# Designed miniproteins, single chains, continued (4), part 68

Each design is a single chain, and the fold is of that chain. pLDDT is the mean over its residues in the fold that is shown.

## One batch from the design tools (miniprotein)

Design m14338
Fold by ESMFold2-Fast:
Structure m14338 (fold): chain A 85 residues (1-85)
Amino acid sequence: SSDQQQLEQLQLQGGQILRDVSTDFMTMDPKSPIFIKKLEDALKQLEQLRQQVQSLPESPERQELLDTIDITIRNLQRIIDYLKS
């Protein structure tokens, strides 16, 4: 279905956001304000992704993706808070 295709596309988008964040962790200085800004931008992208996923019909796959996004948002926010402290 078109909803299933949209969910699969959102899963791919989520994976790309996580790969970009992982690259930044490997390549950037964690003391850099640019690094913090990139993490904040990733947070905003994940929040937008969450809203798109939530607009789709309920399914186990939708719930699994929402749970993964929510855990990722919480972990990323904790890292940002630590870096700003």
Scores: mean pLDDT 89

Design m14339
Fold by ESMFold2-Fast:
Structure m14339 (fold): chain A 68 residues (1-68)
Amino acid sequence: SLEEARKEIEALVDRHLPALQATTDPEERKALVIRFAKEVIEIAEKHGLSDDEINLLLHEAVQRLAAA
């Protein structure tokens, strides 16, 4: 479900935040963000979500990273 996917993505954000905050190199940071985005998409696809729902979750996940 969308709600279960959101819960998994919250845990994913918590797992990725320390590495993102510790990384000062722009290229390494970019690689971490790309990996994070791929994992968000994988979670959403695992839950059988539509492309619109996947896009919504990606936007929400990026906002959570930006807010930290």
Scores: mean pLDDT 81

Design m14340
Fold by ESMFold2-Fast:
Structure m14340 (fold): chain A 71 residues (1-71)
Amino acid sequence: MEEEAKKLIDEANKRYKETQERVDKLLAESERAAKEKGPAYGYGLRTEAFKLQIEADKEYKKAVEEAKKLL
């Protein structure tokens, strides 16, 4: 059970890192869009990045709770 819990957390960490890379890319795109087209375009991409971060945090929290059930 501890091995299964560890695997679940390791997979969640990997997925979380992948999502952080996507968030960083969206934030960079947001800054560029705001500079080139105006703040409204930057705001849209920034909102998308925040939504992605919230979902990633939710998934990570769910994985931690599932791992606790395996201990």
Scores: mean pLDDT 81

Design m14341
Fold by ESMFold2-Fast:
Structure m14341 (fold): chain A 61 residues (1-61)
Amino acid sequence: HHDRVLEEVRAAPSPEAAAEILRKHGLPAITKYTTPDGVDKPATKEHYLKLVENHRLLDEM
């Protein structure tokens, strides 16, 4: 089931579409991340992909 979510997020045309896919599947959609120099920036599609991968790993444990 997480593999399907990963494919949907990869196919999403924008970070906003990716966040909506995560919400639809009951996964937390983060809105921002902090850079190494302490600056908050909007979450990117790559952050959403990594979040789904982390949840998949935890479910398989």
Scores: mean pLDDT 69

Design m14342
Fold by ESMFold2-Fast:
Structure m14342 (fold): chain A 65 residues (1-65)
Amino acid sequence: LAEEVKKLIEENPNAKGIEVVDVRVEGDTVIIEIKTTASGQDVGEALAPALKLAEEKGYSVKVIK
């Protein structure tokens, strides 16, 4: 799951300017650590496919900047 989430973010053309520092699973939560200068809205749009995958697999998501 963490590898799939990371790949979806890194391969997303809308994730321009978003660096994935780490993706890890802690219990039932996927933690996505990013480094970016993009707006919160742009980050949300870029991460949307990865968030959807995690939710479909029954995980909560936490994004750390």
Scores: mean pLDDT 76

Design m14343
Fold by ESMFold2-Fast:
Structure m14343 (fold): chain A 101 residues (1-101)
Amino acid sequence: SRVEKALEEARERAKETSPEVAKAAFEGLERVRAALEEGLAEDPVIGYERAREVAAEEARRVAELALKLGDDDSLAIAQAAFVELAAALEEAAAEARAAAA
């Protein structure tokens, strides 16, 4: 799926960050995946919207860590990874809403 591909691409980008930022990003991406799987079991729209909310929260958490560490390169990479993931989740949510209408 497009979202599965976006999660994998975000994980690959996160590998280019420092070890502490990468660990936080990997943990955040796993929380996004868990939220997506739980929500999709209830409803596709709920699944994608819930995953998008978790992605936004985890993106902020990872960015705050990178800022605290003074790691501007990891900050930029992590922000790009989560922005692209959020875009894929938003598009999937929009498609699920259109299919439900």
Scores: mean pLDDT 86

Design m14344
Fold by ESMFold2-Fast:
Order: structure tokens, then C-alpha cells, then sequence
Structure m14344 (fold): chain A 64 residues (1-64)
């Protein structure tokens, strides 16, 4: 499901420590989804949702 794909990308992004590594993770994952036949619009939604969740978790870290 899209939710499972979003959570997988979130997990991979959480492992990334730099902006360069984050971009590499996003690109690699997007290529995997396209290779599976997922439409570009859906891939964009999955990537956007995952990035928003990572940003929210980083905001929570700053408040902890």
C-alpha cells in the first residue's frame, strides 16, 4: 500500500545524516517505485508525505 511505501521511505530517510545522503535515498527509492510501474504523480505523493513525516520527527527532536 502507499502507507507501507511511505513508512519504508521514512525509515530510509531517518538513516540519512546529510542533505546529500537524503537526496540519494529519495532518488533511489523513487527509481524503485517507477521500476515497479507506479505513476510519477503517485511517486511524488509518496516522497512528499515521507519528507513531511521526517520533518515532523526532526521538529519533535528539537522539542525533546
Amino acid sequence: SEEELIEELVRRLEEAKTEEERRQVVMDFANELVDQGIPEETVGRIVGEAVERVDARREAERRA
Scores: mean pLDDT 82

Design m14345
Fold by ESMFold2-Fast:
Structure m14345 (fold): chain A 62 residues (1-62)
Amino acid sequence: MIISRVFDSVEEAAEFVKKLPEDAKVTIVGERGTATADSPEEAIKLLPELGEGPYLVIAEVP
């Protein structure tokens, strides 16, 4: 299943990502570019590096 959400703040995006299953693949698009992670934990680490919002979060959930 693919879930996509848009968040205006890094805190809101991080809270959404934390609620995903541990095996979810996450892609985040921010001001500074796009990051893809094989887990929510890695995606959270990359969030601060993507600059200011809005953030598009795309999650692939099994």
Scores: mean pLDDT 82

Design m14346
Fold by ESMFold2-Fast:
Parts: sequence; C-alpha cells; structure tokens
Structure m14346 (fold): chain A 75 residues (1-75)
Amino acid sequence: MAELERLRAELRAALARELADDPGLVEGLLTAVDAALAQQPTPEAQVELLRRLLEAARRGAAALADTLAAEGAAL
C-alpha cells in the first residue's frame, strides 16, 4: 500500500511538472491511470503498472498515453 501511494504521488508530481500549463490534461491522465489500476487483479500488479507508467511519463506525455492505451484504459 505505501509503495502504491508513493508511486502515484511521484506520477502526479511528474505530470504536474511536464504539463504545468494544462491541469485538465493532468487530471484526465490521472483518471485514466486510476481506471487502469482498477483493472489490475492484485496490488502487486497495480504497483508494477504504476512503475511502468512513471517510466513512460518521464519519457513524455505521448509515451504515457501509449502505455495507458496498451493497458486497455479508456480515455
């Protein structure tokens, strides 16, 4: 649980930094992340997904969107 919260906070911070001029897009992406996490069968799978999403976010918003689409998240 603590690891999940930490990774989610890091992802939010990374998106807020990269997309500072578009808070609506940040909230939309975080909503898609939450939807993708809800599809995961275990807390361990949720942590693994968050790690991949955080890595993708550090490569840019397009990489994050591609990763979310691959996980079946509806935007």
Scores: mean pLDDT 74

Design m14347
Fold by ESMFold2-Fast:
Structure m14347 (fold): chain A 62 residues (1-62)
Amino acid sequence: GEAEEAIKRARELAERSEDPGARAVAGSGAHEGEEMLKQGDEEGAKEAAENGVRAALRIEAA
């Protein structure tokens, strides 16, 4: 689903990013998304993962 794809994207960014801060926030977003998905909150899981990706991309752009 969309939440699982967002979590996957956040995990991939956490693994591929050269910036340690970007890796950390992307990984945190993926982890939060995984936990919310376990609780059945698909929209919250997607939002958490997407927030992690956005934060990581902002760090990389700085």
Scores: mean pLDDT 86

Design m14348
Fold by ESMFold2-Fast:
Structure m14348 (fold): chain A 74 residues (1-74)
Amino acid sequence: AASPDAEAKALLTQAGEALRAGDFATARALIEQAAPRSPVYAAIGLRELAEAAEKAGDLALAAELRQRSHQFLS
């Protein structure tokens, strides 16, 4: 059986694939699914999502996602 960390890593890999395809909503949903399995991997995913939002010009969303990422590590 997969460990919670292995499940979180798999979800992050899928989120990265969705993000490369331009599917931000699916990427975010997959990262949020990682949170109860590993808050550390969810925080990493949210930071990557924030970078993508910033590159797309959505600075407000990028700031929100970075703050949420920090909450998982606090």
Scores: mean pLDDT 83

Design m14349
Fold by ESMFold2-Fast:
Structure m14349 (fold): chain A 84 residues (1-84)
Amino acid sequence: SFIDEIIKKQADELVAKTYPDASEEELRERFLEEVEKIVKAMENKDYDAAIKHTREAFALAYRLEPIDKARDVLFKALAEVKKS
């Protein structure tokens, strides 16, 4: 849908601004770092940090994955980090 295209375009633009010229491999590493920061912030009850890192992880997931898979990839990564 056009909404899916808008969300992905906005995520692409935000990630390009935050990580200029970053490779897909580098962006995947940044995604995992942000997911780990969400889990640590939640464990420390630092909800401001948790919100910040969730927004960043969401943008990276939408940039790296089709929109119908982006949320699933983020939730699976969160579950895996919590197990570790």
Scores: mean pLDDT 83

Design m14350
Fold by ESMFold2-Fast:
Structure m14350 (fold): chain A 95 residues (1-95)
Amino acid sequence: SSEAYEIMEEGANEDEALKQQIEQIARDAQARAAADPDEEKRVEALYEGYMQIIDLVKDKYKDDPEKTALLEELRKKAEEQHKKMLEKIAAEKAA
């Protein structure tokens, strides 16, 4: 949902150290993805980075139950979308 993305942006804008950690996780995930010729491993690298960023922002807002709930929903949605993406990659390799 758009609300969860707004919370992610708010967290980064309020906390310079958090913003730097998010940017470093994103750079590391992108570098891992760029280095790997396997599409599945590239998708996994980006997914792992995204999940780390969500968990980091959830920790910042741990005392805000509404923000934590929205971020948890985003996390679960990301897990399901990643699973579907891996299924599509497997199906394409089998064709």
Scores: mean pLDDT 84

Design m14351
Fold by ESMFold2-Fast:
Structure m14351 (fold): chain A 119 residues (1-119)
Amino acid sequence: MLSDEQKELLRRALQELDRAIALLDEALDLLRNKAPEEEIRARLEEVRDELGAAYVLLERAQASDELLALVQAGLDHVTQASVALRNKDWEGLRAHVEAARAEAEAARAGVQRLLEESA
């Protein structure tokens, strides 16, 4: 059973994951609308910060290695998306943003399940 401190850390991680997913959706919208590279880069940096915050919160909550791996995979995809953006690889950029979103959604579902099972 989760401690009250672990539950609070997981709720905070859930909020950071929700923000990361929203920012990834914004990045995909900017890509569809062929927005300036600077705007897409700004959204990817914000995603990196939110996923990084979620990782730290989940680690402090002593979340499973599997759940931490999902957030790390999301971070790795954001890094690859930034590389693709720099190289003007629009197809690779979209693929990595979509992959980061899928990893973040899976992590969010895992956190939500832990909170529901501990209610």
Scores: mean pLDDT 90

Design m14352
Fold by ESMFold2-Fast:
Structure m14352 (fold): chain A 67 residues (1-67)
Amino acid sequence: SEIEEKAREYKREVLEELLKERIGASTTEEGVRLYLEDPEGVREKVDEAVEEAEKKAKEFKEQLLKE
């Protein structure tokens, strides 16, 4: 549905920003380098970013559904 598409787009935007902030990678190449140096630490940061993005996307979707 349109609401689900908007929530998915919002989640993508939030996740991209969180990954840049938490991993400290501005590019895919930097992200790969960081992952190779500390794969467990990067995985933990990715998991945290995904959880936060999912929470925000769910809240955003709920707000849209209340309309």
Scores: mean pLDDT 76

Design m14353
Fold by ESMFold2-Fast:
Structure m14353 (fold): chain A 110 residues (1-110)
Amino acid sequence: MPSIEELIEQAIKTVQELKKLTEDNPVMSSTLEKTLELLQELLEKVRAGEASDRELIRAAVLAGASLTAVEMHAYELLRLGELSKEKYEEIMELIQKALELLDQIIEQVR
């Protein structure tokens, strides 16, 4: 079973991959950059032994909300013909993976 630290590290890696895939879109890229900053700050606190259960839940919920916003934006671009179906499916796969990692952080704290 992965530790909270390992789950955050995997979430950061997944969001970094998602940001690279969306770097040509400034709205998605900006949202993901802020999500990365949030998760990186959380990882530093976890490594220092300073992360509270409340901070872990709050960061996971806020990161999840940001990923949902990126999903909605990607769907609108797909609908407008500005994003290919293949690229949309790749974005959705990474979002789903990141959300599952964030859910596991919340479950370990509960």
Scores: mean pLDDT 89

Design m14354
Fold by ESMFold2-Fast:
Structure m14354 (fold): chain A 93 residues (1-93)
Amino acid sequence: MEKDRELAIEAAKLVIEGGKAVLKGDLEKAQEYIEKAEELAAQITDPQLKAEVQAMIDLVREALEKAGTKEGVILAISAILRAIGLILDIESE
């Protein structure tokens, strides 16, 4: 895998763990996963891939802000599904 693709996969895995943490009510762990994902996203040099990864991080961050609500649950699930989709797309190459 190219460096940017490896960073994107690792960030996506952190988005999945962050979304799961939001759904479990473990808000401190969710914040830790989001921060680690943002650090990896910052290292991506391809602007389109970086924007896609940042969009997933933004979804899980909004899910954290709305934790305990129906909207927060929908955002967390959306972030997880988007992250899974990115991993599958990259790995199919």
Scores: mean pLDDT 85

Design m14355
Fold by ESMFold2-Fast:
Structure m14355 (fold): chain A 82 residues (1-82)
Amino acid sequence: HMAIEEARKAVQAAKDGNAEEAKKHLDRMVEIARQEKDKETLLGAIKEIGEAAQAAYRNGNTDAVESAKKAALEIFKALEEA
């Protein structure tokens, strides 16, 4: 559930227009999710990443959208290995 908490912080940072903070939380979420390898946690993280990307896109924050895409790819890799 810590990975999902970091993802929620990334969503909030993206809504606030803070791409640097959003990236920091997404990177930490990916690190935690890789260690847990729990499929429900990984799917929850993908959902939160999608919300972060949508918030960033609506605010015109291209850097945060790119960070969210990279985070999603790392979680998909973890899912393939789980």
Scores: mean pLDDT 73

Design m14356
Fold by ESMFold2-Fast:
Structure m14356 (fold): chain A 57 residues (1-57)
Amino acid sequence: MDEELRKLVREKLKEEGLPESKEEELYNFALGWKKGLKLPDSMLPKLVDLAVTAHKV
């Protein structure tokens, strides 16, 4: 579960051309949303998209 989230964050960083130093920050952001809102694992890709969008804006 947490390993899958890290993989999704890492892949999204590469797709968007963001530095690897952002991996931990985006991972913690997405994980916080998942735990706080009790979201299912099917929402992990959407949470990663949201975290990246929040960092771009």
Scores: mean pLDDT 75

Design m14357
Fold by ESMFold2-Fast:
Structure m14357 (fold): chain A 63 residues (1-63)
Amino acid sequence: SDEEKERLEFQLNLYTFVYNSSLLVAERMKANPKGNQALIDRIEQEAKDLKEKIKELEKKIKE
């Protein structure tokens, strides 16, 4: 339905924003020589998981 598609597109936009923000945070943390590697790894893993969710949403929207 159009309403379902709009909901999925909203969710896609939100997830994409969070994904891009997480990558920027991780990149800035990596630039700090005193950066917490375990925290960086966690942020990058969460971003990777979110990217997979984004791919699934894109696939559903194309249906």
Scores: mean pLDDT 84

Design m14358
Fold by ESMFold2-Fast:
Structure m14358 (fold): chain A 63 residues (1-63)
Amino acid sequence: ASVETLFAQAETLIERGTLEDLQEADVLVGVLSLRGAVLKDTELLDRADALHQRVLQRRQELA
């Protein structure tokens, strides 16, 4: 899938906000972070980090 498709999928999962959805979003964030690291794409890494922070925040809200 394209990077934009993966971001869109992760955003949808974060919006749904169940523990299962957030776990799936975290996996997608990992894939995006790995892609950014391999490509040395700082913009992609920054976007993935921002998305990861949103996943962490949503998970804390469920605790």
Scores: mean pLDDT 85

Design m14359
Fold by ESMFold2-Fast:
Parts: structure tokens; sequence; C-alpha cells
Structure m14359 (fold): chain A 67 residues (1-67)
């Protein structure tokens, strides 16, 4: 795998974990970390809109953990 393909695969794995959290309604510090990592990987891949989206998802998950 190229480095870009590896980063795309890592992003996809974090996206799956984010989807699982939304489907299950289970939000933890781990799901926040997945959203943050998705944002970092999206930015590294030049997908700035997607990176901003996942930054917002991380903030949403942080709020949900409190309740």
Amino acid sequence: LSEEERKEAELALHEIQIAVAKISGVYTEKTVEHARKAAELAEELGRSDLAEHYRQVAKEFEKKIKE
C-alpha cells in the first residue's frame, strides 16, 4: 500500500467506528478520538471540508458523553 492508500484506509476505519457510535448511541472518549483522527487524516489527504466535518462530529460526541 502507498502511504496515501494507507491513510485512506485508516480514515475509513475511523469513519466506520463513528458510524457504529451513531447507530448504537454509545459515545465514549474513544469515539471522540476516532472523530479527531478522522479529521487529522482528512486534512492530511487534502480533504479540508471533510476534516472540518469530523471536527464538528468530535465536538458533538463530546457533548453527548456528558449526558
Scores: mean pLDDT 84

Design m14360
Fold by ESMFold2-Fast:
Structure m14360 (fold): chain A 62 residues (1-62)
Amino acid sequence: SELLKGKSLITDAEGKPYLVSLTADGKLVREEVPEEEYQRIKELIDRMTAGGHAGAAALAAA
């Protein structure tokens, strides 16, 4: 789950999923995600976003 921090799950016009991250050079990197893993990765990201209300509270406090 930690390796998904700072990455966004997106889909292209054809519905192909990608993980997008920003490198130290300021470049965007796209990593293709297999459809079989899409739901699992989506659930992990959703848990980090929704289940991590402590993180959301920290952002609101800042």
Scores: mean pLDDT 62

Design m14361
Fold by ESMFold2-Fast:
Structure m14361 (fold): chain A 89 residues (1-89)
Amino acid sequence: SAEEEEIERLLLSSDLEDQVLGAEKLIELYKTDPERAKELAKRILPKVTDPLVKKVLEAIIAGDLKEAGRYYTELDVDVGMELIERGVS
C-alpha cells in the first residue's frame, strides 16, 4: 500500500527527520492495525542500520507499544539536538 511504502521509505532514509516521521507513522499504524504494523516492521528491520530505528521496529514486532514510544522519543530528541547544532532550532 502507499502508506506502507511511505513508512518504509521514511525509515530507510539517511535523514534523521524522515526516520522520526517514519517511526511516528508506524506507531500510528500499530494503534489501528497492529498485525499489519508488525509484518511491515519485520520486512523493514533487516534493511535498517540506525540502532534506535532498529529498536523501534523490534518493539513493534514484540507488540510493545510502550517501548516503541520510548525509542521513538530518543530518536526525536536526537533530531532536536542536530537542529540546535546546525543553528536551525
Scores: mean pLDDT 82

Design m14362
Fold by ESMFold2-Fast:
Structure m14362 (fold): chain A 80 residues (1-80)
Amino acid sequence: MKKGEELIKKGKEILELVEKAGLGQAEFVNEWPEEEREKIYRWLGELIEQAAKLGKPNLPLEEAKKKSEELIKKGEEIKK
């Protein structure tokens, strides 16, 4: 329905959120539906907790990178 560019944008925004180190400072939270925001915050919160317990400080960034790459590739496939 929507163009693949929306998926590409969401992928980049997820990576930017983690990279800028502030869930409440990421601009994309204003554009996302509440359910999507809650799901992303829950996912990131769990990753942060696991990173702290496992001593893997880069875990949230690595997972955000994987999720971003997946969304971007899906968007590019739709865009052709």
Scores: mean pLDDT 67

Design m14363
Fold by ESMFold2-Fast:
Structure m14363 (fold): chain A 59 residues (1-59)
Amino acid sequence: SLEELKKKYQELVEQLRAAGREDTVAQIETQLASLSKKDEELAYEKAVMSLELELRRLG
């Protein structure tokens, strides 16, 4: 659901910020804001996927 995606997004954002990756978070937030105007659920799905990929690259 969209609510679950938003919750997952917030958790991943907190993890990336804790890792010092505020630059990456800002970029993904900008993309999310742009895409959300057209399709909010798709925007969050893409944002979650991007955040998970970036966290995997760090680990």
Scores: mean pLDDT 86

Design m14364
Fold by ESMFold2-Fast:
Structure m14364 (fold): chain A 69 residues (1-69)
Amino acid sequence: LADSLIAELLPVATATIASLLAQGVSNADAIAAVIAQLVPILEAKGLSAAQAAILAATIAATALNTLLA
């Protein structure tokens, strides 16, 4: 289930982080912005607030690593 949600939301997270990094936003602030975007989406899919926060952080970190590779 988590892997499926990561695959679905990773393109959205990557696009948002790429835009923020292009504007000179720090890695930490870009991650925070993406987590704020993803948590409501994950909660709407049936995750608890705690589960949504953890998975959103994982997706945001994965997206950032993809862009910094």
Scores: mean pLDDT 82

Design m14365
Fold by ESMFold2-Fast:
Structure m14365 (fold): chain A 80 residues (1-80)
Amino acid sequence: SPRERALEELDRLFAETNKQLMALIRQGDLAAARQVLADTRERALRIIEEHSGGDEVWRRAMTELVEGQIELQELTLKLA
């Protein structure tokens, strides 16, 4: 289903982002890490919008989930 494809795309996106973030944190490049998070947030929101199919309840729930995950990653960068 479109929703299953959205979840698969989001899972792949965040898996790739986590690998990039960990590498950048090890290198001490926190500015690049923050840029990767900003790009990931925008891409995640586009994936949600493309697969929402007009389901506003699902779109809002997925958007909140994505924003919460990005916020936790931003907190991780502040603690690095």
Scores: mean pLDDT 86

Design m14366
Fold by ESMFold2-Fast:
Structure m14366 (fold): chain A 68 residues (1-68)
Amino acid sequence: PRGPTPLTAKGAENAYRSLLANGASEEQARRAVEAGVRAALDSGATTDEELADAMDRGAVREVIALGL
């Protein structure tokens, strides 16, 4: 399995903290950021901008699925 890049690791931490600050549970926040990181790694993106976009889309989709 691929390890997180510095960008995806930082984005995951920021997203996790933001979700907790906005009332998500620890489990919901973890699921959302895990989905984002997975989307970024599976996207095949070659630039930091594309990786960040894929991660954001994945996390947002999971947040919507969780009803946040």
Scores: mean pLDDT 72

Design m14367
Fold by ESMFold2-Fast:
Structure m14367 (fold): chain A 93 residues (1-93)
Amino acid sequence: SMEAAKEAYEKAKEAAFKAFQETLPLLKEIWDKLSEEERKVVEEKAAKIQELIDKAHEAEEAGKYEEAAKYYEEVEALLKELTAFLKEVEKKL
């Protein structure tokens, strides 16, 4: 149903936002300690996350809530992957 699609979308968006709130402070804390190669990995992952957020916004504006939910789920997964990468780098500092 459309109501179920909207609920899934809202949950996916909230989960992505929570993942972003965990990733951003950690990134800000360790950014100056990252190597040039590690910064490049972060920038490449950030660019992919931004592309997915842009696609999620397009889906939202079109009322395609099921499609928007899938993009936010991918954003959450990539943010969690980025957080795991940053935590591994932090252990080596």
Scores: mean pLDDT 88

Design m14368
Fold by ESMFold2-Fast:
Structure m14368 (fold): chain A 65 residues (1-65)
Amino acid sequence: GPAAEEAARAAEEAATTPAQAALARKHGLSIVDPEAARAGARGAREVGDGGGAASVTGQSKLDSL
């Protein structure tokens, strides 16, 4: 449903944070599959230092980086 779609989008935005985007660009590859990366991003938000909601503004700009 729409709630699941919103959660998936939030996970994708968390995966495209500046730190992860820079790391992906540097290597040009994902550490894991796109699906696993989204799941990992959710876990990182829980135990990470960034909190995970920092990409609410600039999601489109970060995606173009």
Scores: mean pLDDT 52

Design m14369
Fold by ESMFold2-Fast:
Structure m14369 (fold): chain A 73 residues (1-73)
Amino acid sequence: KLSPEEALEKIKNFLASFYGISVEEIDVNKPLKDHPFISDKDLPAILAFLQKELDLPSSINGDNTLREIAELV
């Protein structure tokens, strides 16, 4: 079972790899949809990845921060 901090690092590393950006560019206290590198077209794929990899509820969405998502693990 992942801790919330381990889940947060896994999410940050996924996004950094997916978009080719530094983990430092990811604001864990900002809603997913409000990140300038995340397009509305990418959001369903990101949410599907998080639901599958972290066993998260289907209620998560782009309004959630990465911190909120990690705390649900």
Scores: mean pLDDT 79

Design m14370
Fold by ESMFold2-Fast:
Structure m14370 (fold): chain A 80 residues (1-80)
Amino acid sequence: TGRDDYRQAVIYRDQGDFDQAQFYIRRASRQLGSDDPMVLSTMADLYYDQGDYDRARQYAQRALDIDPSNVYAQEILQRS
């Protein structure tokens, strides 16, 4: 399910396996919707960890547009 794919993405992100994390977050996005704030903020974190700060900011801003209280998205915008 989309929730299971999301949990796998977070686990792989925490382990530093960004290829696997991206695989699962893209699957979660297709199942949960591309505008899910948890999916968007996780994508922002993954782009930031890979040094793609422009995409990290873009995804973080989208997450904040949907959920202004998203602390993770706020932190990415401050760091990038």
Scores: mean pLDDT 81

Design m14371
Fold by ESMFold2-Fast:
Structure m14371 (fold): chain A 61 residues (1-61)
Amino acid sequence: EPTLSAAQQAADEAALPVIRAVNEAMKAHPDVKPGDLGLAVRKALESGEVTPEAIIAELEA
């Protein structure tokens, strides 16, 4: 499978901020459930705002 793709690179770059935002959200809410965290991440991606605050807001909603 070719790994030289602008689309694939963009997807990888999008994943990096998600990983960091998830780590920061878990630092704020260490007892967060994986299912709730996953749903919050999907909602953040849907809104185009992938920040720890956005993920935490979804978790607290």
Scores: mean pLDDT 71

Design m14372
Fold by ESMFold2-Fast:
Structure m14372 (fold): chain A 94 residues (1-94)
Amino acid sequence: MVPRAELEREVRIGVAEIAISVSKIAKESLLKKFPDSPLAQKAVQLLDQSQELLRQSIAALRAGDTARGDELYQQAMRKMREAQRLSDKLLEEA
């Protein structure tokens, strides 16, 4: 009764929601460990941008725009990877 396309959409939405949760945890950890670091502030900015792109991806997926949802998700993942690189650099300097 539930079409396969609806299940695939719900899985994609769930993955994006998990990514938002991971981004929030990473942001809180960076702010706690490196509150005065410009690199931590840059990483937090990238995580905030990623969260906004993930919310837009979820909205597009719910509207049935899979192509737009996938594009926004990929943009969010690029922002998260850049934040991770800055986080790794901070840990090396600690």
Scores: mean pLDDT 85

Design m14373
Fold by ESMFold2-Fast:
Structure m14373 (fold): chain A 80 residues (1-80)
Amino acid sequence: DELEKARKIIQKAMDEGHDYVVVKAYRKAYEILKEAGFSEEEAEKYALIATGKAIEEEGFDEEAVVEKAEEIAREIAEKL
């Protein structure tokens, strides 16, 4: 459900030409989750969720979206 919502937000962002923001936010979230000990599959799932939420909250400001994705990824890691 959260993953489906995130995928729809990301797809719309990419369709609108914001692929650079999506890629940077996703990579940052993925890195944090991998460093926290998540498996590749888990890190991919939660990085997509973090990226989708960051875009929904911050729009397409690259710096703000990347920082928000990092924040959300760290929150997810802390709940372990």
Scores: mean pLDDT 86

Design m14374
Fold by ESMFold2-Fast:
Structure m14374 (fold): chain A 94 residues (1-94)
Amino acid sequence: ASPLMRRVLELEARAALLLMKASLALKYNASVEELREILEELRRAKEEARRLRREVESLPESPETRAALRMLENTLRALEEYIKKLEEKIEELE
């Protein structure tokens, strides 16, 4: 795989793990401290995904860059969903 696609796939793998961690924390009623730590990790992953998307958008259109953009868009959508869920749960518990 190209260096760019390797970076996208690495982010996808890390995001998938974080989303699973967030889902389990919500399901099993993790502490506010644990939820805050996961929220911070999700926010950092979102910032990284946005930066990587801007980098990909600056490149000439190709099948690879289109695939990367679709993956990043899906990842950003999932990260935003779980950020909102964690923020709402933290507010409920405070």
Scores: mean pLDDT 88

